# Designs tried in a protein design run: designed miniproteins, single chains, continued (2). Part 79

Each design is a single chain, and the fold is of that chain. pLDDT is the mean over its residues in the fold that is shown.

## One batch from the design tools (miniprotein)

Design m6906
Fold by ESMFold2-Fast:
Structure m6906 (fold): chain A 105 residues (1-105)
Amino acid sequence: MEAAEYAEKAAEAAEEAARAAAAGGGATGAAAGAAGAAGGLAGARIAREKGDAKLAAEAAEGAAGGAEAAARGARAAGGEEEARRAEEAAERAREYAEKAREAAE
């Protein structure tokens, strides 16, 4: 299922954003990114089991939201390199969420 593949990729990007936030001292943002990644993966799995592309798109959206929270946390923590890495990961997570939504149509 293409939508579930994009949800898994969005979750991977959210995990990357969470790690960047953690490295920059943004603990709250890191936690949000990690939660988004976990939800994305779980949702993708359930979507594959049920054949429900809409659930995969919703899981990808959750992962992207978590990645974006991680990026904001990294930026607030003041680590320029870590903030940039988290922001790049959040952008990829958002792109995958958009593709998951398109695949669910």
Scores: mean pLDDT 87

Design m6907
Fold by ESMFold2-Fast:
Structure m6907 (fold): chain A 91 residues (1-91)
Amino acid sequence: FAILGAIFALAGALISLKTGDKAQLPAAIGGALAGIGGLYLALVLGRVGEAAVEALAGALAALAGAASPLALALAALGLAHAAAGLAAAGV
């Protein structure tokens, strides 16, 4: 579910990037990159705990960049799943 958190954070960041204003662009890009990094770590390297931390960071950046209710909801869901991923990783 850390992977799921990363996916939701990425989706939130991408939606925010599409609908957000230019002032929120760096936060939305940061969220998208953190989500991709977390997914890569979880799937390729098997570092679930590290992936959960990156997913959490991505979800926070996506929340900061969110310009629509849907993007905000997806980022919030990503945060919840990233937190659950950290718990599952034993931290």
Scores: mean pLDDT 60

Design m6908
Fold by ESMFold2-Fast:
Structure m6908 (fold): chain A 74 residues (1-74)
Amino acid sequence: MKAKEEAEKFKAQVEGVIAMARALAEAGDVERAKELLERAAKEAEEAAKTSKNPEVAKAAAEGAKRLREELERL
């Protein structure tokens, strides 16, 4: 069940990044929030392309989409 564990960890990491970016934006540091979301989105996009496991690739693709949506809100 390593693939499901990695997908769950990836989802948790994406949620953590979004929470941190929102906290930064609320504190007035919108520039750092955008930088964090953009870096995380690029990493998720690469994971979606390079992952050989379909569940991990799907989690990464969905994570990248969510990170891009959060970036557009800032």
Scores: mean pLDDT 82

Design m6909
Fold by ESMFold2-Fast:
Structure m6909 (fold): chain A 66 residues (1-66)
Amino acid sequence: MEASIEEIVKLIGRILRTIGEIEDLERKLKELKEKGGDKEEIERIEEEIKRLKEELEKLMEELRKM
C-alpha cells in the first residue's frame, strides 16, 4: 500500500475542506446559541458537525495509513 503524491494532495484537500465546513458550522452554532436561536436548528447543526467530525476522523486515518 503506497500513495502517489497526487493521491496524498487530493486527500489533504478533502481534509482541509472538511475542516473548513466544521469551522463554518461551529461559528454559526455559536452565533445561534448567543442570539437564543431555534433549539431544533441548533440540534440539526450539532448533528451535522458530529457527522463531519466522523468523516474527518476517517480521512485522517486514511492519511495516517499512507
Scores: mean pLDDT 82

Design m6910
Fold by ESMFold2-Fast:
Structure m6910 (fold): chain A 99 residues (1-99)
Amino acid sequence: IEELEKEAEKLEKEAEELKKKAEELKEKAKELAEKAKELLKKAEEDPENKEELEKEAAELAKEAAKLLEEAGELERKADELEKKAEELRKKAEELKKKK
């Protein structure tokens, strides 16, 4: 029983770390997306530099999308670890009912 609960706790901690990392990546992606939006706004105001500003905005938007994809993968992995931890906790509860 104690082994199952310890393993579940370990998986829960790993899942929490992955969720925290995913949150940091999402926050960074949001900052890049906002910067890209500001560059697109400047492109409308500055016809001489429109192409260059639009290109910079596209690169930032691409980087933001990549970070969101990485965050999604980490969240999926964290969800798998949480499900595994739940299974271990349920198994421990069933064993507690048996003398």
Scores: mean pLDDT 84

Design m6911
Fold by ESMFold2-Fast:
Order: sequence, then C-alpha cells, then structure tokens
Structure m6911 (fold): chain A 109 residues (1-109)
Amino acid sequence: MALDALARAVTALGEWIRTGDPEHARRAAEYFEEAAKLSPHPKAQENFRKAVEYARKAAETGDPEHLAQAARYVSEAARELSKHLDGPEAEYARSIARVAEQLAAEAAK
C-alpha cells in the first residue's frame, strides 16, 4: 500500500534526524518512489516525486534544509491521499502528514 511505503519513508527521515546518517535519507527516497508508483492520484504522485528529489539531495549534501523540504512534500502528499480515503485509512494518512510536519520542524532547529 502507498501509505505503508510512506510510513516507512517518514520513519527513515526520523532515523536520519536521530543518527545523522544520510543512508536513512537514501532509504526514504526509495520508499517515496514506491509510494509514487502505488498512488493513482496525480497531485499525490507529484508531491511524492518532489519528496524523492529532496531526499536524494539530502543524502548527497547532508543539508537539513533538503530533509525539511522532503518532509514538507511528504506531508502534502499524505494530506492529498487522505482526501481519497475513508475512515481508518484517512486517519492513518493524516497521522503520517502530522509526523512529517514535526520532522520538518525538527530539521529546521
């Protein structure tokens, strides 16, 4: 499921903030690519593609601004997916968006 790939990507971004190891950003980019492939919604897919771009830049540069941008695009993608989902799946997407927003704020510290 696109949401499962998205949750794994957000977890990987959190591990990068915790450890400083850019390998976690590379893993996040792989999960964002999976989420983009699994998402039939053009706006969500576009935001996943941008998250991949910034996660890859983050892995190459170690720049926390690139991590923050990746997390912002993930939050937007998760909110877009929540509009096409119902009940527990929509809540799960909103939860992922909230965690991604918190990661963007932490990266900016």
Scores: mean pLDDT 80

Design m6912
Fold by ESMFold2-Fast:
Structure m6912 (fold): chain A 67 residues (1-67)
Amino acid sequence: MEKEKEIKELKEKIEKYKKEIEELKKEIEELKDAESLEGILRLIGLKLRKIGLEYEIELLEKKIKEL
């Protein structure tokens, strides 16, 4: 039953990324009013990382559906 192990590992990875996205959402909200160049650049970086993680979750969910 290698498929069950793969599905479990993929689901654990998805949960990890979902938790990271929630942390990123909190940081983004805290930096929403950033007036400094450093704050703005950090906000952009956090938003890009969130988008990347959302994309990775979509790929992992597709992989689970194919199993």
Scores: mean pLDDT 81

Design m6914
Fold by ESMFold2-Fast:
Structure m6914 (fold): chain A 80 residues (1-80)
Amino acid sequence: SEEDEEIIELFVKRFEEWAKRSSDEELLELTKELVEQIKEWSKIDPEFSKELAEKLLELLKKENAPEEVIELIEKLLEEI
């Protein structure tokens, strides 16, 4: 839906801002917390959660995030 797209875009934009100013360790911890939250959301709305995780993975790869951070989202996408 349009509302889902807007929410995903806003979330991804804010996550990008956090990622750009975070250390590798801070980004890893933030991503771990986010993965747990997305897993909870996937119990209610799996399609929204998958789309959000896919957009976050795209962003993390674009920003050349640490491999460990990228692997967390890739693993999340396999589980949801």
Scores: mean pLDDT 81

Design m6915
Fold by ESMFold2-Fast:
Structure m6915 (fold): chain A 78 residues (1-78)
Amino acid sequence: SPLQQQALEEIRKAIELMKQGKVDEAIKELTRALNLARQAGAPQEAIDYLEKAIDLLKQGKVDEAIRYAERAGVLLAM
């Protein structure tokens, strides 16, 4: 669906921002991805992974946040 594709694009953008150390911008993009995933009726596991990625980013756990964002992206693409 268009909403699922937009959520995937926002996840990819957030991962790039995380790799650049742009944590605040990455949180904004992951929050957009989360809202789009919810609107798309994504699996609860994908939503949980996005929420976990945001929580980890707020704690400064960037590498772990990237792993959860990537897992959410895989589930959203299924």
Scores: mean pLDDT 89

Design m6916
Fold by ESMFold2-Fast:
Structure m6916 (fold): chain A 59 residues (1-59)
Amino acid sequence: GTIVVERVVSGSVEGLAAAAQEAAALARELGGRVTVKTENLADGNVKVTTTIEQREVLP
């Protein structure tokens, strides 16, 4: 299945780095593909969308 997690963080490099670390940890735990998208918002915040797709198990 597919899981989508959305977070809004301040536009700091450290906040974005923390989100990237969490995405990497989830990919390792779940054994799936993780895609992270970043969007700048008008108020200076950044929306981070993390999509987790579990690996297809082909027999």
Scores: mean pLDDT 70

Design m6917
Fold by ESMFold2-Fast:
Structure m6917 (fold): chain A 59 residues (1-59)
Amino acid sequence: SRRELARRAYKVIYNYFKEKGLSDEEAKKRAIEALRDWLRAQGFSDEEIDEIVAELEKE
């Protein structure tokens, strides 16, 4: 699903920043910023992106 794709993309981006040596907090912040930009490029609406980010921030 679109939301599964977004969740998987988030994990890949988050792990990328963790491997670069960022803290958990900074890696999460950077991953969410990068995910928002990537999802817009994939054609997600701002409403869908906000819902996905809110779900990820609760985890």
Scores: mean pLDDT 84

Design m6918
Fold by ESMFold2-Fast:
Structure m6918 (fold): chain A 80 residues (1-80)
Amino acid sequence: MTKEEIKRILEEVKNLSPEEALEKLIEELSKYVSKEIAEKVAKEAVVLIEGGMSADEVADIVLELIKRLEEAEEVEKELK
């Protein structure tokens, strides 16, 4: 999943209702990450887009959030 792909999806969802944007983002992101991570990230992305952030800025945040959430799941498995 590239920043360009995320940015394109975010530009498409800006023209949708919040509910449709959430569903579309969960569908697209769940191809690359777990459903739980996809849902969490999609909810945050919708809030940021509705708040007036650019798709470029939100794409960077989405990529960072995915990486952190995946790392958090691995840390929980390897808790020492």
Scores: mean pLDDT 78

Design m6919
Fold by ESMFold2-Fast:
Structure m6919 (fold): chain A 55 residues (1-55)
Amino acid sequence: GPTEETLRRNELAQPAVLEAKKTLEELSKDPSLSPEEQNLLAAQRGQATYQKLLA
C-alpha cells in the first residue's frame, strides 16, 4: 500500500498545483512571454512550492 511519505506528497501536491495555476494566470497577462515560457515559469513555481512544503 502507499507509504506515509507517498500520502504526504499527494497532499502537498494540491497547493503546489494551485500556486502553478495562479502563476500561469498572472503570466498569461504578459504579452512578451510565449505560451511555452508561461508554462515553464508556472511549472517552476509549482515545483519550488512543492519542494518548500516537503522540506
Scores: mean pLDDT 77

Design m6920
Fold by ESMFold2-Fast:
Structure m6920 (fold): chain A 65 residues (1-65)
Amino acid sequence: SKDAEEGYKILEEVAGKELAEKVLEAAKKKDEEEMAKILQPVLAKMSEEQAEKVVEGAVKVMNGS
């Protein structure tokens, strides 16, 4: 879907392709706990603005999957 594609692009640009792929896998399983485990260490190292973009990207991928 358009939302999943948009979310993936945001994740890839802000956090890198490897993280975007892991988030996509967790989203296909609809596993919010796994997604949180993937995102938490990345978000802790980012600015508030970057963290917001990563969260929005992940939500779009999850809702679009």
Scores: mean pLDDT 81

Design m6921
Fold by ESMFold2-Fast:
Order: C-alpha cells, then structure tokens, then sequence
Structure m6921 (fold): chain A 55 residues (1-55)
C-alpha cells in the first residue's frame, strides 16, 4: 500500500525515465524535503516497485 506522497514520487520517477534527476530536484518539483523524498524512494525500493540503479 502506497501513501499519496509515495505515489507522487513514483509517478515523477516514471515520467522522468532516462533523465538524470537528483533527490533534491524531485523534492523541489513535488514541494517535499530531500529527506522525505529519500525516505519514500527507499520504501518504494523495499516494496520492489522501483530499482535504485535507474536513478
């Protein structure tokens, strides 16, 4: 089960496949803190929904 913030982070990553995006850029675009983005990316990776190697 994904929170609304986790869904937004996942959607942004999918929409930017093949681009070099930093956790800071994601945070600025989604109006989140870098720590929050890092936490959500880790949770998405733990759930097997994304691969960190693609970032």
Amino acid sequence: ELSEKEKKVAKYLVENIGKKVTNREIAEKLNLSVSTVTKHIRKLEEKGLIERKAF
Scores: mean pLDDT 70

Design m6922
Fold by ESMFold2-Fast:
Structure m6922 (fold): chain A 56 residues (1-56)
Amino acid sequence: SLREKIRELAKKLGVPIDESAPLAEQAERIGVRANILGDEETVAEAREIAREAEKL
């Protein structure tokens, strides 16, 4: 599920997640952190998750 992917990425990057926020917003926060860390693979994955979440 998208929620499970978001949680896994958040743990990997050490990002606290607001579970009450929209999934797209949670993915956006992960993408921002990954960008700061130079983790381009995780940035791309977070963008895909956000795109899928926006369809819901």
Scores: mean pLDDT 80

Design m6923
Fold by ESMFold2-Fast:
Structure m6923 (fold): chain A 65 residues (1-65)
Amino acid sequence: MEKRVPELIEQLKDPSDEVVLEAARELGEIGDPRAIAPLQEVVGDPSRSDRVRHAAGVALDRIRK
């Protein structure tokens, strides 16, 4: 993995949808439970785009398996 889990969690707060989408995807692939709460925050944030919130939901499903 190119990025560490804490770095990816910080990238979930980025204003760029592309950065958040990649961070969510990588967190889902890593499967580290530390990402669960940050990803749930993204899913529940109405100020984020539907695309970003959907990607966070997919990542959560991957972590939970």
Scores: mean pLDDT 79

Design m6924
Fold by ESMFold2-Fast:
Parts: sequence; structure tokens; C-alpha cells
Structure m6924 (fold): chain A 60 residues (1-60)
Amino acid sequence: SMPVKVELEIDEEAKKVTLTITYSDGTVDVYEFEPEDDFEFEIAVSLALMFVGAAEAERA
């Protein structure tokens, strides 16, 4: 199914990244990253941005 809505939430204080993808069939996928340090947080942000890019490409 095609992604129809993509939501990215970055919480720098909690060092948490949440990516929520809603598909045209009503399916919702949630990906949570809870890194232990700043280096892992930067990696989690990078991965979340890659997922957003991939979801936008599928929508197009």
C-alpha cells in the first residue's frame, strides 16, 4: 500500500525519534528509536530521515 501520511517526531531532550507512517489501506507503522548517547541519537535521526525520503518516493 502507498504511504499517505508520514510524521516524524524528534525529542532531543529525551533522545527519542518516532516515525509514524499511515498507508492508504489504513495500516499504520510506528518506528521508535531510543539511543543511549548523542552519537546513537545522530544515527537514529539520520535513519529516520532516510525512511521519510523512502516513504515520499513511494508516494510519488
Scores: mean pLDDT 72

Design m6925
Fold by ESMFold2-Fast:
Structure m6925 (fold): chain A 74 residues (1-74)
Amino acid sequence: EVDERLERSARAIAAGVAASRAGDTNTPGGYIPEDFGEEEIDRFVELVREAIPDLTDEQIAQLREGLRFVAEKS
């Protein structure tokens, strides 16, 4: 289901950010799920915020814009 796909992607992004902060760049930053609607984008952003509370609102806004752009392009 889409919700589980979003959680998996959010965790992949969280793992990538955590690895990057630890000095490792080998973990992929995550994958943008195909078939992403605006509601899914909002949910994904919330999941990322919960997984990585250190992210700034500016970084979250950039993530949201990127996901929205990809979703509209698809």
Scores: mean pLDDT 58

Design m6926
Fold by ESMFold2-Fast:
Structure m6926 (fold): chain A 75 residues (1-75)
Amino acid sequence: GPPPAVPESRSVSQIRKEAEELEKLMEEGKLDKEQLAKAKQLIGAVRHVDAHNEKGLDAGVEAAAEGQREAEEAL
């Protein structure tokens, strides 16, 4: 089957920094359409983890639902 593209070589903190940088670029409108779609998916996943850890289950569930909705719109 297709290999799961998981960047295991990077620390979680480094992945989060990349997601934050992409979010800033997205807010500034500096990303192209391909980068924007990929950034939204990555940011959504990271926000789900962060919301779960900081604000509990409810915020994590909402972040996951938002990320899934954006993914559906991209399809």
Scores: mean pLDDT 60

Design m6927
Fold by ESMFold2-Fast:
Structure m6927 (fold): chain A 94 residues (1-94)
Amino acid sequence: MEEVRKKIREVAEKTAEEVTKVILDNDPSAKPLAERVKKILEEVKDGTPETFRAAGAAVKALALKYGLSPETAEKVREIVDKGAEEIEKIRKEA
């Protein structure tokens, strides 16, 4: 059980890092957006795959509102959705 929780936390942290990198690589001035995204992902770090997918949709909407391209916003959502799938797989294998 503890090993499962640790793996889920590692996936959540990796997902937040990848999302932040995509945002800053696309727009280095988007530091405030990256900080808000990090907070959203922190709120769901102990969540279910469903809460992670919901966070991905929220992050995509926030990125679009900030003015990132639809392609970049969708890429961010894909990264969060992949994180949710990894969490689901970890939970099923435990």
Scores: mean pLDDT 78

Design m6928
Fold by ESMFold2-Fast:
Structure m6928 (fold): chain A 57 residues (1-57)
Amino acid sequence: LKKKALEALEKGDIISALKYAVELIAEGKFEEAKEILEKVVEKFPDNELAKEGLEKL
């Protein structure tokens, strides 16, 4: 899941990256989800969904 999220992020597919981050949260992998969300915010600092997700972790 984390690897798929990172690959989606590298391709600019933010929707898929966020989807995989949500799946990581559902599996209880909060630290891995946080890493993905931090990478989304780093590349796309105006992405409000990623910022909100990061604040909840």
Scores: mean pLDDT 78

Design m6929
Fold by ESMFold2-Fast:
Structure m6929 (fold): chain A 110 residues (1-110)
Amino acid sequence: PPSAEEWLVLGREYLLQGKYDEALEYFKKALEVQPDNPAAWINLGEVYLEQGKYEEALEYYKKALEVQPDNPFALYNLGKVYKEQGKYKKAEEYYQKALELAPNSKIIKE
């Protein structure tokens, strides 16, 4: 059967096409293969963020932090959700934490 990473790649292809139900299915398959993979939880959160479903996005990013408390991408994405909600001070706090944990990340340094 496909690896967790193969399911994540396929899920991201559907996410980029705006096919959210298919993206969710493949990210859940990645999680079934590897439940402790924070990337699967982060990608689930991204599906909800793209739909403007901020509460659901926050829950999935928090699940990624339960798996890996210092995951800089989960912290960065929590910041993105708070920014979209207009909670700029809270967004800045999470962005700072993400940068402290991954100071050389191209994604977080934007």
Scores: mean pLDDT 84

Design m6930
Fold by ESMFold2-Fast:
Structure m6930 (fold): chain A 79 residues (1-79)
Amino acid sequence: MEEAEAVAEAAVEAAKAGLTEEAVETLRENARIAREEGLEEAAELLEEAARALEKGDLEKAKEYLKKAVLAAAEALEKK
C-alpha cells in the first residue's frame, strides 16, 4: 500500500517538474509489459493513469497508478 502511494507520488512529481511526456511514455511502456505478462487489469489502469497525466488531472493519475500497482501485486500473489 505505501509502496503504491510512493510510485504514484513520484509520477505526479515528475509531471509537475515538466516531465509529463516522459512520465506518460513510461506508464504506456509499463502497460505494454504488463499485458505481455498477462496483467491485463494493471495494464488498463496504467493506460488510464497515462491519459489522466496528459489531461493534467494529477489526482486521477495518482489514483489509477495506486490501483495499477495493487492489481499487479494481487495477480502475482495468485501464482
Scores: mean pLDDT 75

Design m6931
Fold by ESMFold2-Fast:
Structure m6931 (fold): chain A 80 residues (1-80)
Amino acid sequence: TVTIDPAASVKEIERQEAIAMLRLMADGVDAAYRRRQANPDLSEEEIKAILDEETARAKAEIAALRAQTAAVIAARKAAA
């Protein structure tokens, strides 16, 4: 699971976010590749649909991660 440690320093949170984003992007690429390998007779339209689907999923997960990181940093600023 992609998680951010709310007790970490801001720099460590930013580092964890960057690593998690790279992992989410890699997972999306890997998923698209495996879906294409599982069905070698896919049309160009179906291949584009798979790429769009996995790209949309990765973007949504990255957006959720960024929102989570922003909320943690904001909570710290409010408590400091």
Scores: mean pLDDT 79

Design m6932
Fold by ESMFold2-Fast:
Structure m6932 (fold): chain A 77 residues (1-77)
Amino acid sequence: GIMDKNKKKADELFKKADELYDEAARALREGDYERAFRLASRGSELLSKAYELLGDKEKAEHHRRLSREAEERAREL
């Protein structure tokens, strides 16, 4: 059903977000703060979409806010 398809898509988004956060952590260790915040913003955007697919609007909104905050920090660098 549509819920099962949404769960599979959400799982793929969670995996991609984990990869982006790992890359962001590496960028932070290397002193590339702009790249780190851009990668973190992308990861949080994917988590927002994943939670939206799962019907968790509160978590989706939370991660959307984190994505915007990270993007803002990247722009200020």
Scores: mean pLDDT 89

Design m6933
Fold by ESMFold2-Fast:
Structure m6933 (fold): chain A 65 residues (1-65)
Amino acid sequence: DELREKLEELKKKFEKIDEFSKEEIEELAKEVHDLLEQAKELKDEELIKEATELGEKILLKLTEL
């Protein structure tokens, strides 16, 4: 539940990603990566999938900078 709530907050931050500096986007990517690692430890397949998809979108934004 705590990880799910964190994921929803990270998704809200991603909605504003165009307002972020490169450093802020890198920090967001780090937070998503940490959440993904925790989700893998818990074997939460839904959370792993959603965190992976969010992480990929953030990395794509970093690549376009």
Scores: mean pLDDT 82

Design m6934
Fold by ESMFold2-Fast:
Structure m6934 (fold): chain A 92 residues (1-92)
Amino acid sequence: DSERMIELVVRLTEEFVEAAKKGDDFEAEVYRSLAMMAVSVMKIAGELEAALEAIERSIEILKKALEEKPNPLIEEFLKALEELREEIKEEL
């Protein structure tokens, strides 16, 4: 289950990046919301290490996208994930 949830978050983050690059703000927000919900489900289930892995892999995807071209939606999601990463690390 944990591995499938990690892959789901990563895939949703990839879809978010593509939507943001196209300027489809609504589609990007849907993918961001789904990714954040999946991470929250892992946290509630006590799967903190899996949640951390999903967040760290997603952060890497977002950082790579920002290196290619600045994007406010990508910057905003990156900041939210970095804040969640620190919260989860405090619980470990």
Scores: mean pLDDT 88

Design m6935
Fold by ESMFold2-Fast:
Structure m6935 (fold): chain A 74 residues (1-74)
Amino acid sequence: SAEEYYNKGLEYFKQGKYEEAIKEFEKAIELDPNYAEAYKNLAKTYAKLGKENPNFEEGGLKGAEAYLKALELE
């Protein structure tokens, strides 16, 4: 389920495995495109990954896009 992928994303995020967390949150969104919490945590994860990896330029844009989608869905 979307919730199972979301929970896996949260677990990877807790472990500092941000790339794995992103993949799981993206799977949650694929199953439920209106999953506001998944977009919110996807945005948060991109922000963390960008802070740890300054060369991850595309992550800033993807994070902003996910954040805006989360706000839209409320």
Scores: mean pLDDT 80

Design m6936
Fold by ESMFold2-Fast:
Structure m6936 (fold): chain A 110 residues (1-110)
Amino acid sequence: MKEKAINLAKQAYEAAVAGDRERAKKLIDETEKLIKENPDVAEAYIYLAQAYLALGEYEKSVDYAERTVELAKDDPKLRARAYNILAQAYEKLGDTEKAKKYFEEAEKLS
């Protein structure tokens, strides 16, 4: 179940990056339904954050990336990825102060 959520979320991100918005949105919806049953799958949240960022859905990208940070407290590499997504999303939202803060947090973990 956990691995299925991660795999679907990764496919959603890949579809979003490829510009297949319809496939990405369908895979996101399937992943979101699955994580309601398994809410603590950090790797699924990071791929959803990346998928939403690629789709231009910046507020949703922030929500999933923040949840990834919460779940990945013992995984500095996953937290660094989440902080990079937060920095990019806040930059797109015009919040340059938050973007800078999260970029610095990501660099500290690199």
Scores: mean pLDDT 87

Design m6937
Fold by ESMFold2-Fast:
Structure m6937 (fold): chain A 57 residues (1-57)
Amino acid sequence: SEKEREELQKIREKAINGGDIEAVEKLAKMVLERMDVSEEEKEAFKKKVKELIEKLK
């Protein structure tokens, strides 16, 4: 759980600082599959990732 949270933070940092859309998409998908959270939280995360990707495009 802690490692999953750290990976989520790294994705966030890469999205904000790196601007690498492909890396963001790949990491976000892997994190979502490993996240032990509610369906609503997964949906919120997916939505945020999509919004971020649209901004980086």
Scores: mean pLDDT 69

Design m6938
Fold by ESMFold2-Fast:
Structure m6938 (fold): chain A 85 residues (1-85)
Amino acid sequence: SDEEKAKKLIEELKEILKELKEMLKKGETGREALLRAIALLLRAIGLKIEFEKLNINEELKKEAEELYEEIKKLYKELLKKITPS
């Protein structure tokens, strides 16, 4: 079902969020951290695109949107630490 697929995609978004939070907490920097952060963002974008194809209720849509926005915010925070001006 689309609802079951949506829940699995939400779980994957939560895993990406957890990984970004861990990177930020550990103060990971340098080229490898940059590449990992980019890969996590690209994966989140792909999951969001797959999510948009599903016919699901507004509650699940809102949860996925909130997770995706939090992922983007954490990515931006990591990017500032990895690539200081």
Scores: mean pLDDT 84

Design m6939
Fold by ESMFold2-Fast:
Structure m6939 (fold): chain A 68 residues (1-68)
Amino acid sequence: MSEKEKEMLEKLKKDWEELKELIEKGELSEEEVKQAIELARGLAKKLKEEAPELAKKLEEIAEELEKL
């Protein structure tokens, strides 16, 4: 991966931790959660060949969001 992609992936992981806290507090609407699911799945598809471990984690995140 390029250095720029590495930084984006690290930020994405951090953003997910923040997003999870907001969901646990009930501060996100159902529409916002749905948008987050779509974004996570889209990113997983784009990263599947370049960063398969992160793509898998994004799919797991989307599954967790669907359970809410």
Scores: mean pLDDT 74

Design m6940
Fold by ESMFold2-Fast:
Structure m6940 (fold): chain A 62 residues (1-62)
Amino acid sequence: AQALVDEGLRLMDEADKAFEKGDYETAIELYERARDLFEQAGATNLAAYAKSKAEEVKKKLE
């Protein structure tokens, strides 16, 4: 469980950096991957946060 949370947090950091660079598609993929890892770990609040971040970035593309 902890290893999945640690990897998810790393992906969140990478997603934030991609978002800052304007790489919105990459940011979405990384946030969605982090969400999947948090869901597998049972980290419900982190999974919800990652989902929210992906949705926020998707609105930038619409």
Scores: mean pLDDT 84

Design m6941
Fold by ESMFold2-Fast:
Structure m6941 (fold): chain A 76 residues (1-76)
Amino acid sequence: SLGERYYKLGMEYLQQRDYKLARQYFLESYRYYKEQEDYRNRSDSLGSAAFSYSQLRDFDESVKYGLEMAKDYVKS
């Protein structure tokens, strides 16, 4: 799916330590799964985005997406 492709791109940029692009692609993956009501894959995408934000020291956004991840995980 398109969401899976975005998630894989995010992971590739994480491996390159390009946290800005990693975050961008994880958020695109999240938006895709949000439209599909796929709470499990949405949760995974949010967790990876939150991690990428934390590596950028953007702790407010990291916490925000981490909390959304936890809420989506309960619904999965």
Scores: mean pLDDT 84

Design m6942
Fold by ESMFold2-Fast:
Structure m6942 (fold): chain A 80 residues (1-80)
Amino acid sequence: SEEEFEELVREIQRLIEEGEEAVKKGDLEKVKELIEELEKKAEELRELAAKTTDPELQLRILVHILAVEGEIYVLERIIK
């Protein structure tokens, strides 16, 4: 549902903010944990997209999956 999507977006935003704080503190272990949490959220978004019958909502979900994957990529590059 759109409400379910909005909830996932809010949770993802919180994780991104926590990731930025962890990077600022040099807490690489916390960054690794947050990458795993973001990967789980990307999986939840993919499941939601597969269950969604509204093409407009499905497109919005898929765009957000790409954004989450991009954030994961950036965080992984920082910890290497």
Scores: mean pLDDT 86

